# Designed miniproteins, single chains, continued (3): the designs that were tried, part 31

Each design is a single chain, and the fold is of that chain. pLDDT is the mean over its residues in the fold that is shown.

## One batch from the design tools (miniprotein)

Design m9051
Fold by ESMFold2-Fast:
Structure m9051 (fold): chain A 85 residues (1-85)
Amino acid sequence: KPVTPKEIMLAAAKIFKETLKIEDDISDEEVVDILLNKLGVEVNKEGTKKVIDEIIEILEKTSLVSEEEKKKAIKKLEELKKLLD
């Protein structure tokens, strides 16, 4: 089945929350809304790529999780970006 940009954004938010161990503290939709507002982008293919890139940048800069957990999360996020093409 074709995957929508919104579904990919929500999947990226879930990976982000799981990686930071905050799954129950904030909803996937709330994470998406915060990033859309921060980046000034819409729910479309280009906006979804920018949201994923921002999540990757946040994960690369954080000291809260191990390098192996970051690497695993970033790999999943890069695979989600490929689904937009």
Scores: mean pLDDT 82

Design m9052
Fold by ESMFold2-Fast:
Structure m9052 (fold): chain A 84 residues (1-84)
Amino acid sequence: DKEAEELARIAEELGLKKVAEAIRTKKLSREEAVLLMLEERREEYIAEIIEKYPEWSREEAEKLVEDSIAQLKELAAQRKAQLA
């Protein structure tokens, strides 16, 4: 409970109110909470890529972010399966 509340506070400080609510109501693991925060901050990460590399299209930046999130989710699922 204390770890979940700490993660929820961090999410609220980052402006991710829906993620904070999900952490509190669903008792998400640290790993699940981090993945949700990355998904919610997807637009900020896309904006950062475009700002630093203006030659990239929005579609290319979106694909890079989506591929990264998908890889992280797959790694998380694989680790969970190995522990089961």
Scores: mean pLDDT 72

Design m9053
Fold by ESMFold2-Fast:
Structure m9053 (fold): chain A 99 residues (1-99)
Amino acid sequence: AIEEVEREYKERVEEIEELLKKGEITEGQAVARKIGLEFWRKFKIAAIEAIEKMKKLVEEGVLDKKQAEKVAIDYIGKTVGLPPSGARDEIELVKKELE
C-alpha cells in the first residue's frame, strides 16, 4: 500500500513537471500542485500506518473499533496537519477500513 502511494506520488510529480515544460501551467501553479501532492502523500502514508496498527490492536482486544477509529483519525491529524478541505475523503476511508 505505501509502495503504491510512493509510485503514484512520483508519477504525479512527473506529470506536473511535463506540463510545466510544455508551458501548459505556470511555475506558480506547478509549485501549488506539488504542495498539494506532498500533503496527499503524507496523509495517505499516515492513514495506512494508522489503519494497520489500529486493526492489530482491535484484533488483540486492546481497543474496540470506535476507539481505534478515533485514535487513527487523531494520529493522522497531528502527523499531517490536515488541510480543512483536502482530507475529508481520506478520513472517510479510515472509518470504513476500521469497520
Scores: mean pLDDT 74

Design m9054
Fold by ESMFold2-Fast:
Structure m9054 (fold): chain A 112 residues (1-112)
Amino acid sequence: MTESAQKATAAGILIAAAQFEAERGDPRAPEILREALRLLAEAARIAIRENASSEELRSMFNMLAKGVETALKMGVKPPEEVIEAIKEISKELKRKGDEEGAKEAEELAKKL
């Protein structure tokens, strides 16, 4: 497993933990979610540096998109690092010839 995949998995676990804490009314849940999303953005940047395939970058984008959806449902503004990571993924997907994935990422970033 790559470093990016390991960090992405850890971020996913923390996002689930933040949702669980939010359901219990824990006031720390938004901060746990923001920290998890920052870790996921870092994982995405590492994936780009590792020259991950278009399929791997789409997987990273899908994880970021789900994390953003979770944040919005919880009333939490996604961290700026997440928006920047989505923009960077869009650029890399376009460079690798995945125009569909690049457009999906660009449209998500525009909404944030």
Scores: mean pLDDT 85

Design m9055
Fold by ESMFold2-Fast:
Structure m9055 (fold): chain A 69 residues (1-69)
Amino acid sequence: SISEIVEAVREAGRRLGLSEEVVEKAISIVIASNVRSKEELEALLPQMEKVLGKEPATKLVEETLRLLE
């Protein structure tokens, strides 16, 4: 569900020491895109890179995907 993905993004951001602002921007993208799967989350990486920066976006997506195993 989208709620599980949102909570995984929050936890990934916390583990990576990302700011609350960066994490909330990522969550807004996930919600706006109605992400339902790992594949849909990976497809958002280019949009997240534009908003968050390449390194934070890549790390956040990778950690979130690991948590959704």
Scores: mean pLDDT 84

Design m9056
Fold by ESMFold2-Fast:
Structure m9056 (fold): chain A 87 residues (1-87)
Amino acid sequence: SFMAELWALLKERDVPADVATLLGTAVQEIYEALLAGEISLEEGEALMEKLRAFLREHYADDPEAAARAEAVLDEALARLRKLYEEQ
């Protein structure tokens, strides 16, 4: 499933457990809201951008950690776009 792949990616990219839990939970909420029609793709993308801003602020002293977490976020966004466009 999409969420199982996301959790595996967070672990594989060595994202710390606290940040991994926050990102996994937030992306799951965005995914469920998109599937339910509660938000648009544009709103979902805006929420993902807020997560990116959070990562940059949280890891201001560790840009490599920010880059690893952002790479997972980019992969999640690409998959969400594909799932939405195939509807």
Scores: mean pLDDT 81

Design m9057
Fold by ESMFold2-Fast:
Structure m9057 (fold): chain A 90 residues (1-90)
Amino acid sequence: MEEKIKEIEEETIELLKKNVPNYTPEVEEKERESLKNTIEDLKTIRNMNDEQILEYLELLHELTKAALENNEEEVEKLLDEIADFLESLK
């Protein structure tokens, strides 16, 4: 499961590198640290298992793709799906 989480992280970073102009190593490092902190919070504060973390990260990856494509309808849909997912864990 950790390998799948790492794979989605790398796919998201690669997507940003290809589509965001002036994507610097400093920006990449901040993005990786932000994701790492999010995963730690999901594990420690929300007590999510690896399967739940993977599902959340897959939703974030799809949101990133939709945002880069300026697909406002898909962004709204994915934000609702993320909110519903997080609500289901309460």
Scores: mean pLDDT 78

Design m9058
Fold by ESMFold2-Fast:
Structure m9058 (fold): chain A 94 residues (1-94)
Amino acid sequence: SEAEEHRRLGEEAAAAGDHRTAGLHYIDAAQAYFAAGDYDAAIEELRRAASLPDPLSRFLALTELLGFADKLRQQGDEEAAARAYAALDELAAA
C-alpha cells in the first residue's frame, strides 16, 4: 500500500540518520492510513515522527495528530478520538 511504502522509506531514512526525511515519510504514511480508516496505524506513524530528533517533524506530527483527533470526534468515532487525544497528550508531555 501507499502507507506501507512511506513507512518503509521513513525507516530507511531514519536508519541513514536523515531524521527530517524520515519524519515527512512517517507523516505521509499516517495520512494514507487515516484515509484508509486504519486509525491505530495512523497514530503509530505519528508517534514515530514525533519521536525523531527533529523539531520540525515533532511539530508537524503533533499538529497532524490534533487534526486527526478533532476529525474523529466530529465523525462520532469517540473511542478512536480518545486514543488520538491520549497519544497527543503523551507526546506533547515528552
Scores: mean pLDDT 89

Design m9059
Fold by ESMFold2-Fast:
Structure m9059 (fold): chain A 94 residues (1-94)
Amino acid sequence: MKEKLEKEINALEDRISELASVDQNSKEYEEARKRLLAKELILKAIEYKEEGDYEMALRYAELAEELAKEIGDEELVELARKLKKEALEGLKKQ
Protein backbone atom coordinates (compact mmCIF):
# COMPACT_ATOMS: atom_id res chain seq x y z
CA MET A 1 0.00 0.00 0.00
CA LYS A 2 2.60 2.60 1.07
CA GLU A 3 4.85 1.92 -1.98
CA LYS A 4 1.87 2.25 -4.37
CA LEU A 5 0.82 5.49 -2.66
CA GLU A 6 4.37 6.93 -2.92
CA LYS A 7 4.43 6.13 -6.67
CA GLU A 8 1.03 7.80 -7.12
CA ILE A 9 2.28 10.89 -5.22
CA ASN A 10 5.37 11.10 -7.49
CA ALA A 11 3.24 10.78 -10.66
CA LEU A 12 0.85 13.47 -9.36
CA GLU A 13 3.76 15.83 -8.51
CA ASP A 14 4.97 15.47 -12.13
CA ARG A 15 1.47 16.27 -13.44
CA ILE A 16 1.13 19.31 -11.12
CA SER A 17 4.50 20.59 -12.42
CA GLU A 18 3.22 20.26 -16.03
CA LEU A 19 -0.09 21.99 -15.19
CA ALA A 20 1.74 24.80 -13.31
CA SER A 21 3.79 25.58 -16.45
CA VAL A 22 0.51 26.09 -18.42
CA ASP A 23 -2.06 27.64 -16.04
CA GLN A 24 -1.89 27.68 -12.23
CA ASN A 25 -5.51 28.99 -12.07
CA SER A 26 -6.97 25.96 -13.89
CA LYS A 27 -9.49 23.67 -12.18
CA GLU A 28 -7.25 20.73 -13.17
CA TYR A 29 -4.31 22.29 -11.28
CA GLU A 30 -6.42 22.92 -8.15
CA GLU A 31 -7.91 19.40 -8.16
CA ALA A 32 -4.46 17.82 -8.74
CA ARG A 33 -3.00 19.79 -5.78
CA LYS A 34 -5.89 18.73 -3.50
CA ARG A 35 -5.51 15.09 -4.60
CA LEU A 36 -1.76 15.24 -3.87
CA LEU A 37 -2.45 16.67 -0.39
CA ALA A 38 -5.07 13.97 0.33
CA LYS A 39 -2.59 11.22 -0.63
CA GLU A 40 0.17 12.84 1.47
CA LEU A 41 -2.23 12.95 4.47
CA ILE A 42 -3.01 9.23 3.95
CA LEU A 43 0.73 8.45 3.82
CA LYS A 44 1.26 10.37 7.10
CA ALA A 45 -1.63 8.46 8.74
CA ILE A 46 0.00 5.15 7.69
CA GLU A 47 3.42 6.27 9.00
CA TYR A 48 2.04 7.37 12.40
CA LYS A 49 0.11 4.09 12.69
CA GLU A 50 3.34 2.14 11.97
CA GLU A 51 5.06 4.16 14.75
CA GLY A 52 2.19 3.31 17.17
CA ASP A 53 1.07 6.97 17.33
CA TYR A 54 -2.63 6.20 16.91
CA GLU A 55 -3.76 9.72 17.97
CA MET A 56 -1.80 11.34 15.11
CA ALA A 57 -2.77 8.53 12.71
CA LEU A 58 -6.47 9.22 13.49
CA ARG A 59 -6.02 13.00 13.04
CA TYR A 60 -4.35 12.64 9.63
CA ALA A 61 -6.91 10.03 8.51
CA GLU A 62 -9.76 12.42 9.46
CA LEU A 63 -8.16 15.30 7.51
CA ALA A 64 -7.62 12.98 4.51
CA GLU A 65 -11.27 11.81 4.63
CA GLU A 66 -12.55 15.43 4.60
CA LEU A 67 -10.32 16.41 1.66
CA ALA A 68 -11.10 13.18 -0.26
CA LYS A 69 -14.84 13.91 0.12
CA GLU A 70 -14.29 17.48 -1.14
CA ILE A 71 -12.59 16.23 -4.33
CA GLY A 72 -15.05 13.32 -4.77
CA ASP A 73 -12.44 10.56 -4.61
CA GLU A 74 -14.42 7.60 -3.22
CA GLU A 75 -11.35 5.29 -3.17
CA LEU A 76 -9.42 7.77 -0.98
CA VAL A 77 -12.50 8.24 1.27
CA GLU A 78 -12.68 4.46 1.83
CA LEU A 79 -8.92 4.24 2.48
CA ALA A 80 -9.09 7.14 4.99
CA ARG A 81 -12.06 5.51 6.77
CA LYS A 82 -10.17 2.20 7.00
CA LEU A 83 -7.13 3.96 8.51
CA LYS A 84 -9.41 5.86 10.93
CA LYS A 85 -10.98 2.56 12.09
CA GLU A 86 -7.54 0.92 12.51
CA ALA A 87 -6.27 3.93 14.52
CA LEU A 88 -9.34 3.77 16.82
CA GLU A 89 -8.75 0.02 17.39
CA GLY A 90 -5.09 0.79 18.22
CA LEU A 91 -6.15 3.41 20.80
CA LYS A 92 -8.43 0.86 22.56
CA LYS A 93 -5.43 -1.49 23.11
CA GLN A 94 -3.20 1.18 24.73
Scores: mean pLDDT 81

Design m9060
Fold by ESMFold2-Fast:
Structure m9060 (fold): chain A 90 residues (1-90)
Amino acid sequence: MYTITVERVNDVPLPPGSTLTLLDKEGNVLATVTITDEKSSTQTVEIEKEPALAIGVADIPEDQIGVARVTIEKDGKLVYDGKVLVLPRV
């Protein structure tokens, strides 16, 4: 079981319903997580491989880019900690 925490880093909001896609080292999609809170959300997800990258997509203005800190733990051990760009939904 993986625990994913997403925290807003800049002033661009992360509206509830925004998505975070987790990718392996090869760029394969492992899971898509829905953000539940504008500033910080924590969720559990079952994924088969360790995530290496994350990409965010949000309902934000096309001229804005969000930045989130994504922290992923597996069984209480930190496996990912990085800043992720949150892009406007196309």
Scores: mean pLDDT 77

Design m9061
Fold by ESMFold2-Fast:
Structure m9061 (fold): chain A 82 residues (1-82)
Amino acid sequence: SSMEERLRELTERLARAIYERVRSEEERRKVYEILSKHLPEEEIDGLATAKRPLELRDLPAALELAEFLERPDLVEEIRELL
């Protein structure tokens, strides 16, 4: 329950960070490039748009994305879950 709640909140915060900071096609491409290192193509959009909640297996992808988005608060929370 607690872990599922933390992953859900993290999912929403990460998707919001993408929405607020990724304004250009070039920046969007970089987000998808990062996610493609960790996830199969069919899962990328769902994670980037919060259509599915983060799972523990997604944390390496979420970490690299949070670093790219320059969100030290998200980086710290993700590292705590690893």
Scores: mean pLDDT 83

Design m9062
Fold by ESMFold2-Fast:
Structure m9062 (fold): chain A 83 residues (1-83)
Amino acid sequence: EFEERLRELAEKLDDNDIEHALTNGDTELGLAIAVRIAEEGDEETVKKIAKIRGMPIDFERYKEIAETILKEVKELLEEEKKK
């Protein structure tokens, strides 16, 4: 479902997708980036984000942020399933 779709997008992310998500605010691509960082530990993606934002690279910090974002999204999806 949504989580599986995000994982599929995360595996297909290229440099253009990352720049597009950060520049145009594409939420789905942004969440796919979070999946890639949190689940795959993609240091190259973290480096690209850090460079675009002008921030120092800290992979553990970026992974923690990504995990937090995904947790919040999962909680919202679980609320929608409650009846």
Scores: mean pLDDT 73

Design m9063
Fold by ESMFold2-Fast:
Structure m9063 (fold): chain A 57 residues (1-57)
Amino acid sequence: SMEREKRLKEVEDAAAKAAKENGPIAGVQTMAEKARELGLSPVEAAKALNRGLEKAA
């Protein structure tokens, strides 16, 4: 659904921003917090994390 895509994008963007400002560990922590808040599955969260870290690199 569009809502699911929006949630994944929010996790991706938040993780990327945190990683750029405070390093990769901050990106991982931000991803985990957002995924938990938004009710994403572990698989979906891992994919969003990977994309976020790639953007931060």
Scores: mean pLDDT 74

Design m9064
Fold by ESMFold2-Fast:
Structure m9064 (fold): chain A 106 residues (1-106)
Amino acid sequence: SMEEEIEGMTNEEMIEMVNEIDEKYRRIRRDYSNTTDTNVMIILRRDLKRLTNRMDTIYDVAWKKGNFEVIETITKIYAQRLRDRGLDKSADEYVHEVRERILSYL
């Protein structure tokens, strides 16, 4: 499964995959925002969901394995997406909650 493949990855490989997913997500999100064609929007929305599911799988595996560097990388990406939407307080709260959770495992 995709989860089993991700479980076999190094932290460096997971971080590289996370950054590639984020770059693709940001590109598709721009295309989605710029299109007026409903059929194109349906396709792009599906692709965004696929990338989100892939990122969430990496996040879950990272928590399971205690790969805190991977968790911090994803957390920064999600926090930046909140900030890009003007949700700075939500971004700060999210980062704080994740860091408290990491500390609870130490």
Scores: mean pLDDT 89

Design m9065
Fold by ESMFold2-Fast:
Structure m9065 (fold): chain A 69 residues (1-69)
Amino acid sequence: KRDELVDRTVDPDGDGYITREEFARLLRSRVELSDEEIEELFRRADKNGDGRLTVEEAAEALAEVSERS
């Protein structure tokens, strides 16, 4: 739905980081993925291994699921 939450869902704190829970919600709202697929995508996107993503890392993962075959 068109709501200001669209922007806030990506980075609600405005600090450039997205938590694992926020990332999972983003993926589930856009594509049908299993928990295993979400975990795999998060691991691939989390280049720093600190349990959170930068906006850039999240954007890369979202682009990959948009190209889902």
Scores: mean pLDDT 66

Design m9066
Fold by ESMFold2-Fast:
Structure m9066 (fold): chain A 67 residues (1-67)
Amino acid sequence: SALREEAIRAIEAGDEARAKELARELVEQGRLDEANQVGVYAVIQGREDVAAFIGEAIRAYLEKQAE
């Protein structure tokens, strides 16, 4: 998707803030598989900060759905 592709490009560019913004949009839309793919890519690229942010955003979303 366009959001996932932009998030991946932001990771490649080192734009942490933009990558987090786009990943948050994926999570808010319930597109957790795509958000997780961005998180995996962040790990591969050595962007631990972005990967941790995405993991926490997914966890928070799931907690709200479970309650």
Scores: mean pLDDT 86

Design m9067
Fold by ESMFold2-Fast:
Structure m9067 (fold): chain A 73 residues (1-73)
Amino acid sequence: KEIEATKLDVAGRILEAAADFSTDPEERKAAYQAAIDTYEEALKLYKQSGAPEEVIKRIEERLKEARDKLAAL
């Protein structure tokens, strides 16, 4: 389950990076939203598996960052 959460964490980072480097505003919005959804699922799985607070905090920070980026578009 922690491995599954880690895969989602990595996937979220890839989606966020794709959004950061996209030149199309609509593609950027879609990619940031996908990153947010992916990080939310990762956070849920990390909490269910009893992941360390440092890991949970890191995902929460990534979520905030991705949401802030989406809101700035």
Scores: mean pLDDT 82

Design m9068
Fold by ESMFold2-Fast:
Structure m9068 (fold): chain A 125 residues (1-125)
Amino acid sequence: SLLDQMEAALRAAARAAEARDVAGFVAHAEALLDAAEELVASGDKELSLHSIRLLSLALALMEGLARTLDPETREKVLAEIDKAMSHLKDAAIAIGNGDLETAREHFEKAREHVRKALDLLREAS
């Protein structure tokens, strides 16, 4: 299932983060983002909320990796993570209200900020 794929990708991302393997982390985080996009697009409330929770966990791992970077790059990565987390929160609220269109818009913005954070992390490594 897509949920099993997301959980597997999150576990792989966690292992890469522990190993300080930035390239591996980025690859698994991208796979997790793609699966989450499909789940949110499905319009299923429980699957969408679960995918947002798994993405939030991946962002926490990314914060840990960012803290090993130089101060300038770290600040940029953390700023993009903060923006992504804000949009994920707004997406979860919209899902709770049954506003799936607003939820998808916020999820897409969160995804854009996650991709920017991943690009910065990759370039700094």
Scores: mean pLDDT 87

Design m9069
Fold by ESMFold2-Fast:
Structure m9069 (fold): chain A 67 residues (1-67)
Amino acid sequence: SSEIEKLLAEAMRYAEQGDEEKAIEMIEKAAKLGVHPTTLLALAKELERLGRPKAAEKARELAQQLS
């Protein structure tokens, strides 16, 4: 979905800027639209590499809930 892709891109942009709260908000919106759990797990790994542990944890949590 183009909408999900935009939300995940915005999540990464906010995470790069250090705004973990906005990153989490975008991830939660993507989850509500039905993003695949495997996509959320890949995003979580990228967020961990970026040093954003709260956003990474939220992505893993949502991936587990959607599995």
Scores: mean pLDDT 88

Design m9070
Fold by ESMFold2-Fast:
Structure m9070 (fold): chain A 72 residues (1-72)
Amino acid sequence: DEVIDKVADLIVEALKLDGFEASKENIREILKKFKSVDEAIEFLQKLKDYVTSPEAKKLLDEAIEILKKERE
């Protein structure tokens, strides 16, 4: 899925920027397991609280925005 690929790329970049190990494959699998777009957005909002870098937070905000557009 094109949307999942873009969102996964942003999450991986954000996590790596904040010093965490991240795999695009693992993030894609996590995103696919959510029952709804709303659950994925909630996950990213919680992840945003966990990261400290302003640049990482910005990338997560971009991912949330993409998911919100997919919602409607």
Scores: mean pLDDT 81

Design m9071
Fold by ESMFold2-Fast:
Structure m9071 (fold): chain A 73 residues (1-73)
Amino acid sequence: MELPELSDEELEEALKYIEKNKEKLLEMMKKASPEVKKQTLEDLDKLIELLESKNAPKEHIELLKEIKKEIEE
């Protein structure tokens, strides 16, 4: 439908990848351009909204919110 056409399986795989690579991703984001940071934050907001709409486990939502907060700092 009008949301990103990620399957539940693809979404779970993406979340596992993010969790496994969290530290490296955050290090890269600290060195990224303002444009890349802005795009990443927008993508994270969309993922959080999608997960909340699907009643995903709170743990997955909190993981993305934590990553977003750390990128903003």
Scores: mean pLDDT 74

Design m9072
Fold by ESMFold2-Fast:
Structure m9072 (fold): chain A 64 residues (1-64)
Amino acid sequence: SDAEKEAILKLTEKVQEELREAYDKGKEITASEGDEAGGEVITKKNREIAKKAMEEIQKIGEEE
């Protein structure tokens, strides 16, 4: 549906903002705990952001 498509587009914009914040936080962790820890935080957060987006898409379709 067009309404669902519009909701997904708005969700995508939110995801882009969250990704930028995740990278900024990763830099702070890198400075405190090292490159490996910072990289892991960025990677994990990116995956969680993607999963959340997929779940939100599902929710939009089901309205639950």
Scores: mean pLDDT 78

Design m9073
Fold by ESMFold2-Fast:
Structure m9073 (fold): chain A 80 residues (1-80)
Amino acid sequence: LAEEAERERRRREELVQQATELLDQANKTSRKNLEADKKDPSLTAKYGEQTKKLSDQYSQARAEAAAAGRRARALEAELA
């Protein structure tokens, strides 16, 4: 149980870091979309889709991190 709780805690930390990286990438792609808006409409569509994909991945990673945190707490409670 202690080893499982530690594993879930580490997984949460990794997912939080991944979410932060995905958010940064989404913000960078969003800025490229704004720059493209006045120059090439086809690039606007591509960057818009990329931003949405990154935002969706960020939301999923955040949800998985929350789930891992809950599992870690439940396992730690069983140790008490």
Scores: mean pLDDT 79

Design m9074
Fold by ESMFold2-Fast:
Structure m9074 (fold): chain A 75 residues (1-75)
Amino acid sequence: AKELKEKALEAAKAGDLETALKYAKELSKVASEEELREALLELQRTTLETYREKLIAEFGEETVEEGEARLEAAE
């Protein structure tokens, strides 16, 4: 179970969402509901962090940080 979670996270870090989802599906067959929920949350967070890094590379850190501040200020 843990190995499948790690492989899914590595794929997400590489931007390979299809492979990440494949390993997440395999994990759902062998993991408990709680373990799967934790793995999916970690996968979501890793995917967001990977795209944040890409956004910084394309638009600059200041622009990305300003956008994040506006989201935090929205209620």
Scores: mean pLDDT 71

Design m9075
Fold by ESMFold2-Fast:
Structure m9075 (fold): chain A 86 residues (1-86)
Amino acid sequence: MKKVEEKAKKIGERVGKLMKSLGLSEDEVKQAEKGAYEAQLKYPDIETKLMESAAVSAYVASRLRGRPLTAEDVVRAAENLYELKK
């Protein structure tokens, strides 16, 4: 469990850094970090690249809808990709 939390924290930070580089607000960066962290805890074997793809997909979808990115958007995108690949 503790090792999974460490991995989830690292992927959250990595996704947050990616979102910050794309010019997202501090609030949206925190939401993306939270979403990636929660998704990694739910799917411990999810690949880092798949998580990054899910976060970017959720970000693009949020912009197309004209609303801020949420943690739930990231979790849903990761879940959909993981379920498709199981």
Scores: mean pLDDT 82

Design m9076
Fold by ESMFold2-Fast:
Structure m9076 (fold): chain A 71 residues (1-71)
Amino acid sequence: DERARERALVDAALAAIAASVSPAVAAAVREAARLEEEGRYGEATDVFQSLSPEDQKAVLAAVAAWAAAVA
């Protein structure tokens, strides 16, 4: 099941991000991921862009670290 596999990867990525950022930033990233899953890409982008530049950088660094770890 491709959707179950994709969901598991997204959940793993979100857990890794949550370990590296504040709970509020982790909640915003999870909300953005939910909006993307619903096809609401513009709203997901708006949620991410509502974060401070430092929080955006922290999220991107966490994503890059997780991606490197699972490669």
Scores: mean pLDDT 79

Design m9077
Fold by ESMFold2-Fast:
Structure m9077 (fold): chain A 75 residues (1-75)
Amino acid sequence: SQEEVLRAAEERLNKRMADFEAKAATLPPDQQQALRTKAGQILEDFAARLLTASPAEAERLLAETEAELAAIEAS
């Protein structure tokens, strides 16, 4: 069901964000702020796109969002 897909996506994203926050907490304050600001924008864009997405598009958007979060963590 669509509710089941959304719940799975939310659970997966929550786990990813917990890992992100743990890493951010180890950085200097200026880098923490920059990283959290970028993550906030990525999540806002994801939420907006998810609103009109099909289940297949939702899975793709989640994978793209996880990749974008990983990219900003690596920089």
Scores: mean pLDDT 81

Design m9078
Fold by ESMFold2-Fast:
Formats: structure tokens, C-alpha cells, sequence
Structure m9078 (fold): chain A 75 residues (1-75)
């Protein structure tokens, strides 16, 4: 599943950075992506909902988009 593989790869960096579990990081990255890319929420509103900075949300979304593109190209 390219989506799950991309989520795992994106989440590994954030799990280490924030000292959280991989599962928690995967949930945060997926939520950030859904709010910004699927529902079209502004970064500031998505960040407020997730308890993160807008920069953190932007970094999560960009990283996940990059990993998704790579996973889709490999599938």
C-alpha cells in the first residue's frame, strides 16, 4: 500500500524529532495531510486543531507528499 508506506517513511523522522511513537507520528502526519490537502484548511487552522506549529504542519504535509509521490512511482 503506497499510502501506508509513505506515511511510515514520513512519520519516522517526526517520531524521532518529537520523541513520540511511530504510530502517533503516523496519525499526526495523516491528520495534517487530510486537513490541509483533502479538506483545504489553512495551515494555521490545521496547526491549531493538532496542537502543532504551522511550520511543523507544513513540514509534515510536504514530507508526506514527497514520500507519496515516490511510493506511487515505485508501485
Amino acid sequence: DPFVEALRRAAERFAKKYGISLDEAMRLVAQAYNLVEVFGEPLAEAAKRLGLSPKAVSEMVETFRRELRAAEAAA
Scores: mean pLDDT 83

Design m9079
Fold by ESMFold2-Fast:
Structure m9079 (fold): chain A 71 residues (1-71)
Amino acid sequence: ASDEQLEIARQGLLNAAKKIKDEKLKKELIEISNSDLSFEEMLQRLEELLKKASGSDKVILESLLHEIKKL
């Protein structure tokens, strides 16, 4: 992925974190956004978080993952 795609992905993670209700999930999203992860590693971490999410948080993460996969 390009630096532009990585920056868009990080911005998406930070925006999603503001909407997430679960404090642990919010913290993990912020940590991923601040990590020196590759695009593939970021997607893997998001898919792991999605498995743990429920309710509105799951919907937010599904939307985020869909948008990032389009980059």
Scores: mean pLDDT 82

Design m9080
Fold by ESMFold2-Fast:
Structure m9080 (fold): chain A 85 residues (1-85)
Amino acid sequence: SNQLSLQLLLQQLGFNQGQSYNLSVFLVQELGNQSVKVLNALLQAQASLKDFSSLRTVLGQAMVDFEVDAAKRQKILAYLQQASE
C-alpha cells in the first residue's frame, strides 16, 4: 500500500515506527488522489533521500510538479517539520 511503502521509507530516514506510521497516514490522507504520484516520485528519488532535509526538498518539489495547491503544500510541509522534532 502507499501508506506502508511511505512508512518504510520514513523509517529508513531515521524516524521511529510510531512517527513513520503517523506521518505516512497524514501524508496519504492529505494528498488524497495525488498520493500515488507523489509517493512514486519519492520512491524514484529514494537514493537521494538521506535525511529530513532531503525528504522535505523532494516532497516539496513533487507536490509542485503534481499541482498540489499552495495551502495544502504549506500544511503538509509544516506538519513534516513538526513531526521531525
Scores: mean pLDDT 81

Design m9081
Fold by ESMFold2-Fast:
Structure m9081 (fold): chain A 61 residues (1-61)
Amino acid sequence: MSSAEKEELIAVLERVLALTRNPSQRAELEGAIELVRAGKLSDANFQALYAVLSEVLALYE
């Protein structure tokens, strides 16, 4: 992933984190943010996660 793609995904994850009330789900989202920052997220997992998060944000909007 490029630096710009990482920043976009982190921004989306932080928005979802702000909407999440469950402590366990918040911890999972924080873990996902750290994996993105560390560059340990695979391209397949990136695409799957981005699609799911985009749908969740669309429902909020």
Scores: mean pLDDT 70

Design m9082
Fold by ESMFold2-Fast:
Structure m9082 (fold): chain A 78 residues (1-78)
Amino acid sequence: DKLVKAMEAAYEAVKKAVKSNVPGGVLRTAAAGAVDYVEYGNKQAVDGGIDMLVAAGVPREEAEKALKAGIEAARKAL
């Protein structure tokens, strides 16, 4: 319940922040990294999400802002 809402909120926040046409699987991976960080403090999951967005063509600064937005959305949903 709460985890599903956190994942959905993080996904929408990341999608909105990237402003680029990024595959849903990449957005979902970045959102999962944001949720993992909020629940478990796993900073490597955030770094992995940023790197995945960059590999998909998102500028690093935009990818970092997207993960920050996803983290804030996940925190509000939990």
Scores: mean pLDDT 84

Design m9083
Fold by ESMFold2-Fast:
Structure m9083 (fold): chain A 55 residues (1-55)
Amino acid sequence: MKELVVVDGSNAEMMQRVKELLADSRKRLATQPREEVEAKLHEELIALQKEAEEK
């Protein structure tokens, strides 16, 4: 069993942004359906990943 993290390689700034997105998603889980929160988090993570890869 192996899990692939969205952040691959040493990038402190990217890691910090991912942590912030995860924390925000956890806050939204208190007031929103999990499915909506996960969909938005997934979209935001993909956007961050793309931005990092296009450098």
Scores: mean pLDDT 69

Design m9084
Fold by ESMFold2-Fast:
Structure m9084 (fold): chain A 93 residues (1-93)
Amino acid sequence: MIEEKVKKVWEMVLEAIMEIEGLKTREEAEKLFEERLKKLGMTKEELEELIRGALESGVSPEEITRTILVLFQSLEDGDEELAKSLLDYLKEK
């Protein structure tokens, strides 16, 4: 159940990134997102663990997806302070 929800959140995030960035493949969206996460010293695996923790704490897949998309946008805009705040939010949940 939790792994299925983690996968759903990740798929929703990648689909939204493809639409926002005009990318043709999920692989390109995943690579771009991983490059953005590296600016915060994070890996995809570490983010997936935060998603799992938030889901186990009762946060909805939709809320987690929105939080991650705002995180992605803040990294694109160079707003590292907002990005760190959003990561802390996911860690607390």
Scores: mean pLDDT 78

Design m9085
Fold by ESMFold2-Fast:
Structure m9085 (fold): chain A 77 residues (1-77)
Amino acid sequence: NKLKLDKKTYKVGEFINASGFPPNTLLKVTIGDEVLEVRTNSKGEFRISTVGLEPGEYTVKAEADGKVLGEAKFTIE
């Protein structure tokens, strides 16, 4: 599992800072019903907005080329 999140609990609308991936890699990121395309920076990091997510427990999944590279759980309060 490559996916690392900076926190386990976020506030509504807070950004998630994620890492653990190769540099400049295009990822398909799934959170609940949302699907995003995100490119990692030169350090293999990316950010996700939680705008539109209500308080609750979520699973984030990151995929490249149809393969799951990592997943993690987080909570919004």
Scores: mean pLDDT 81

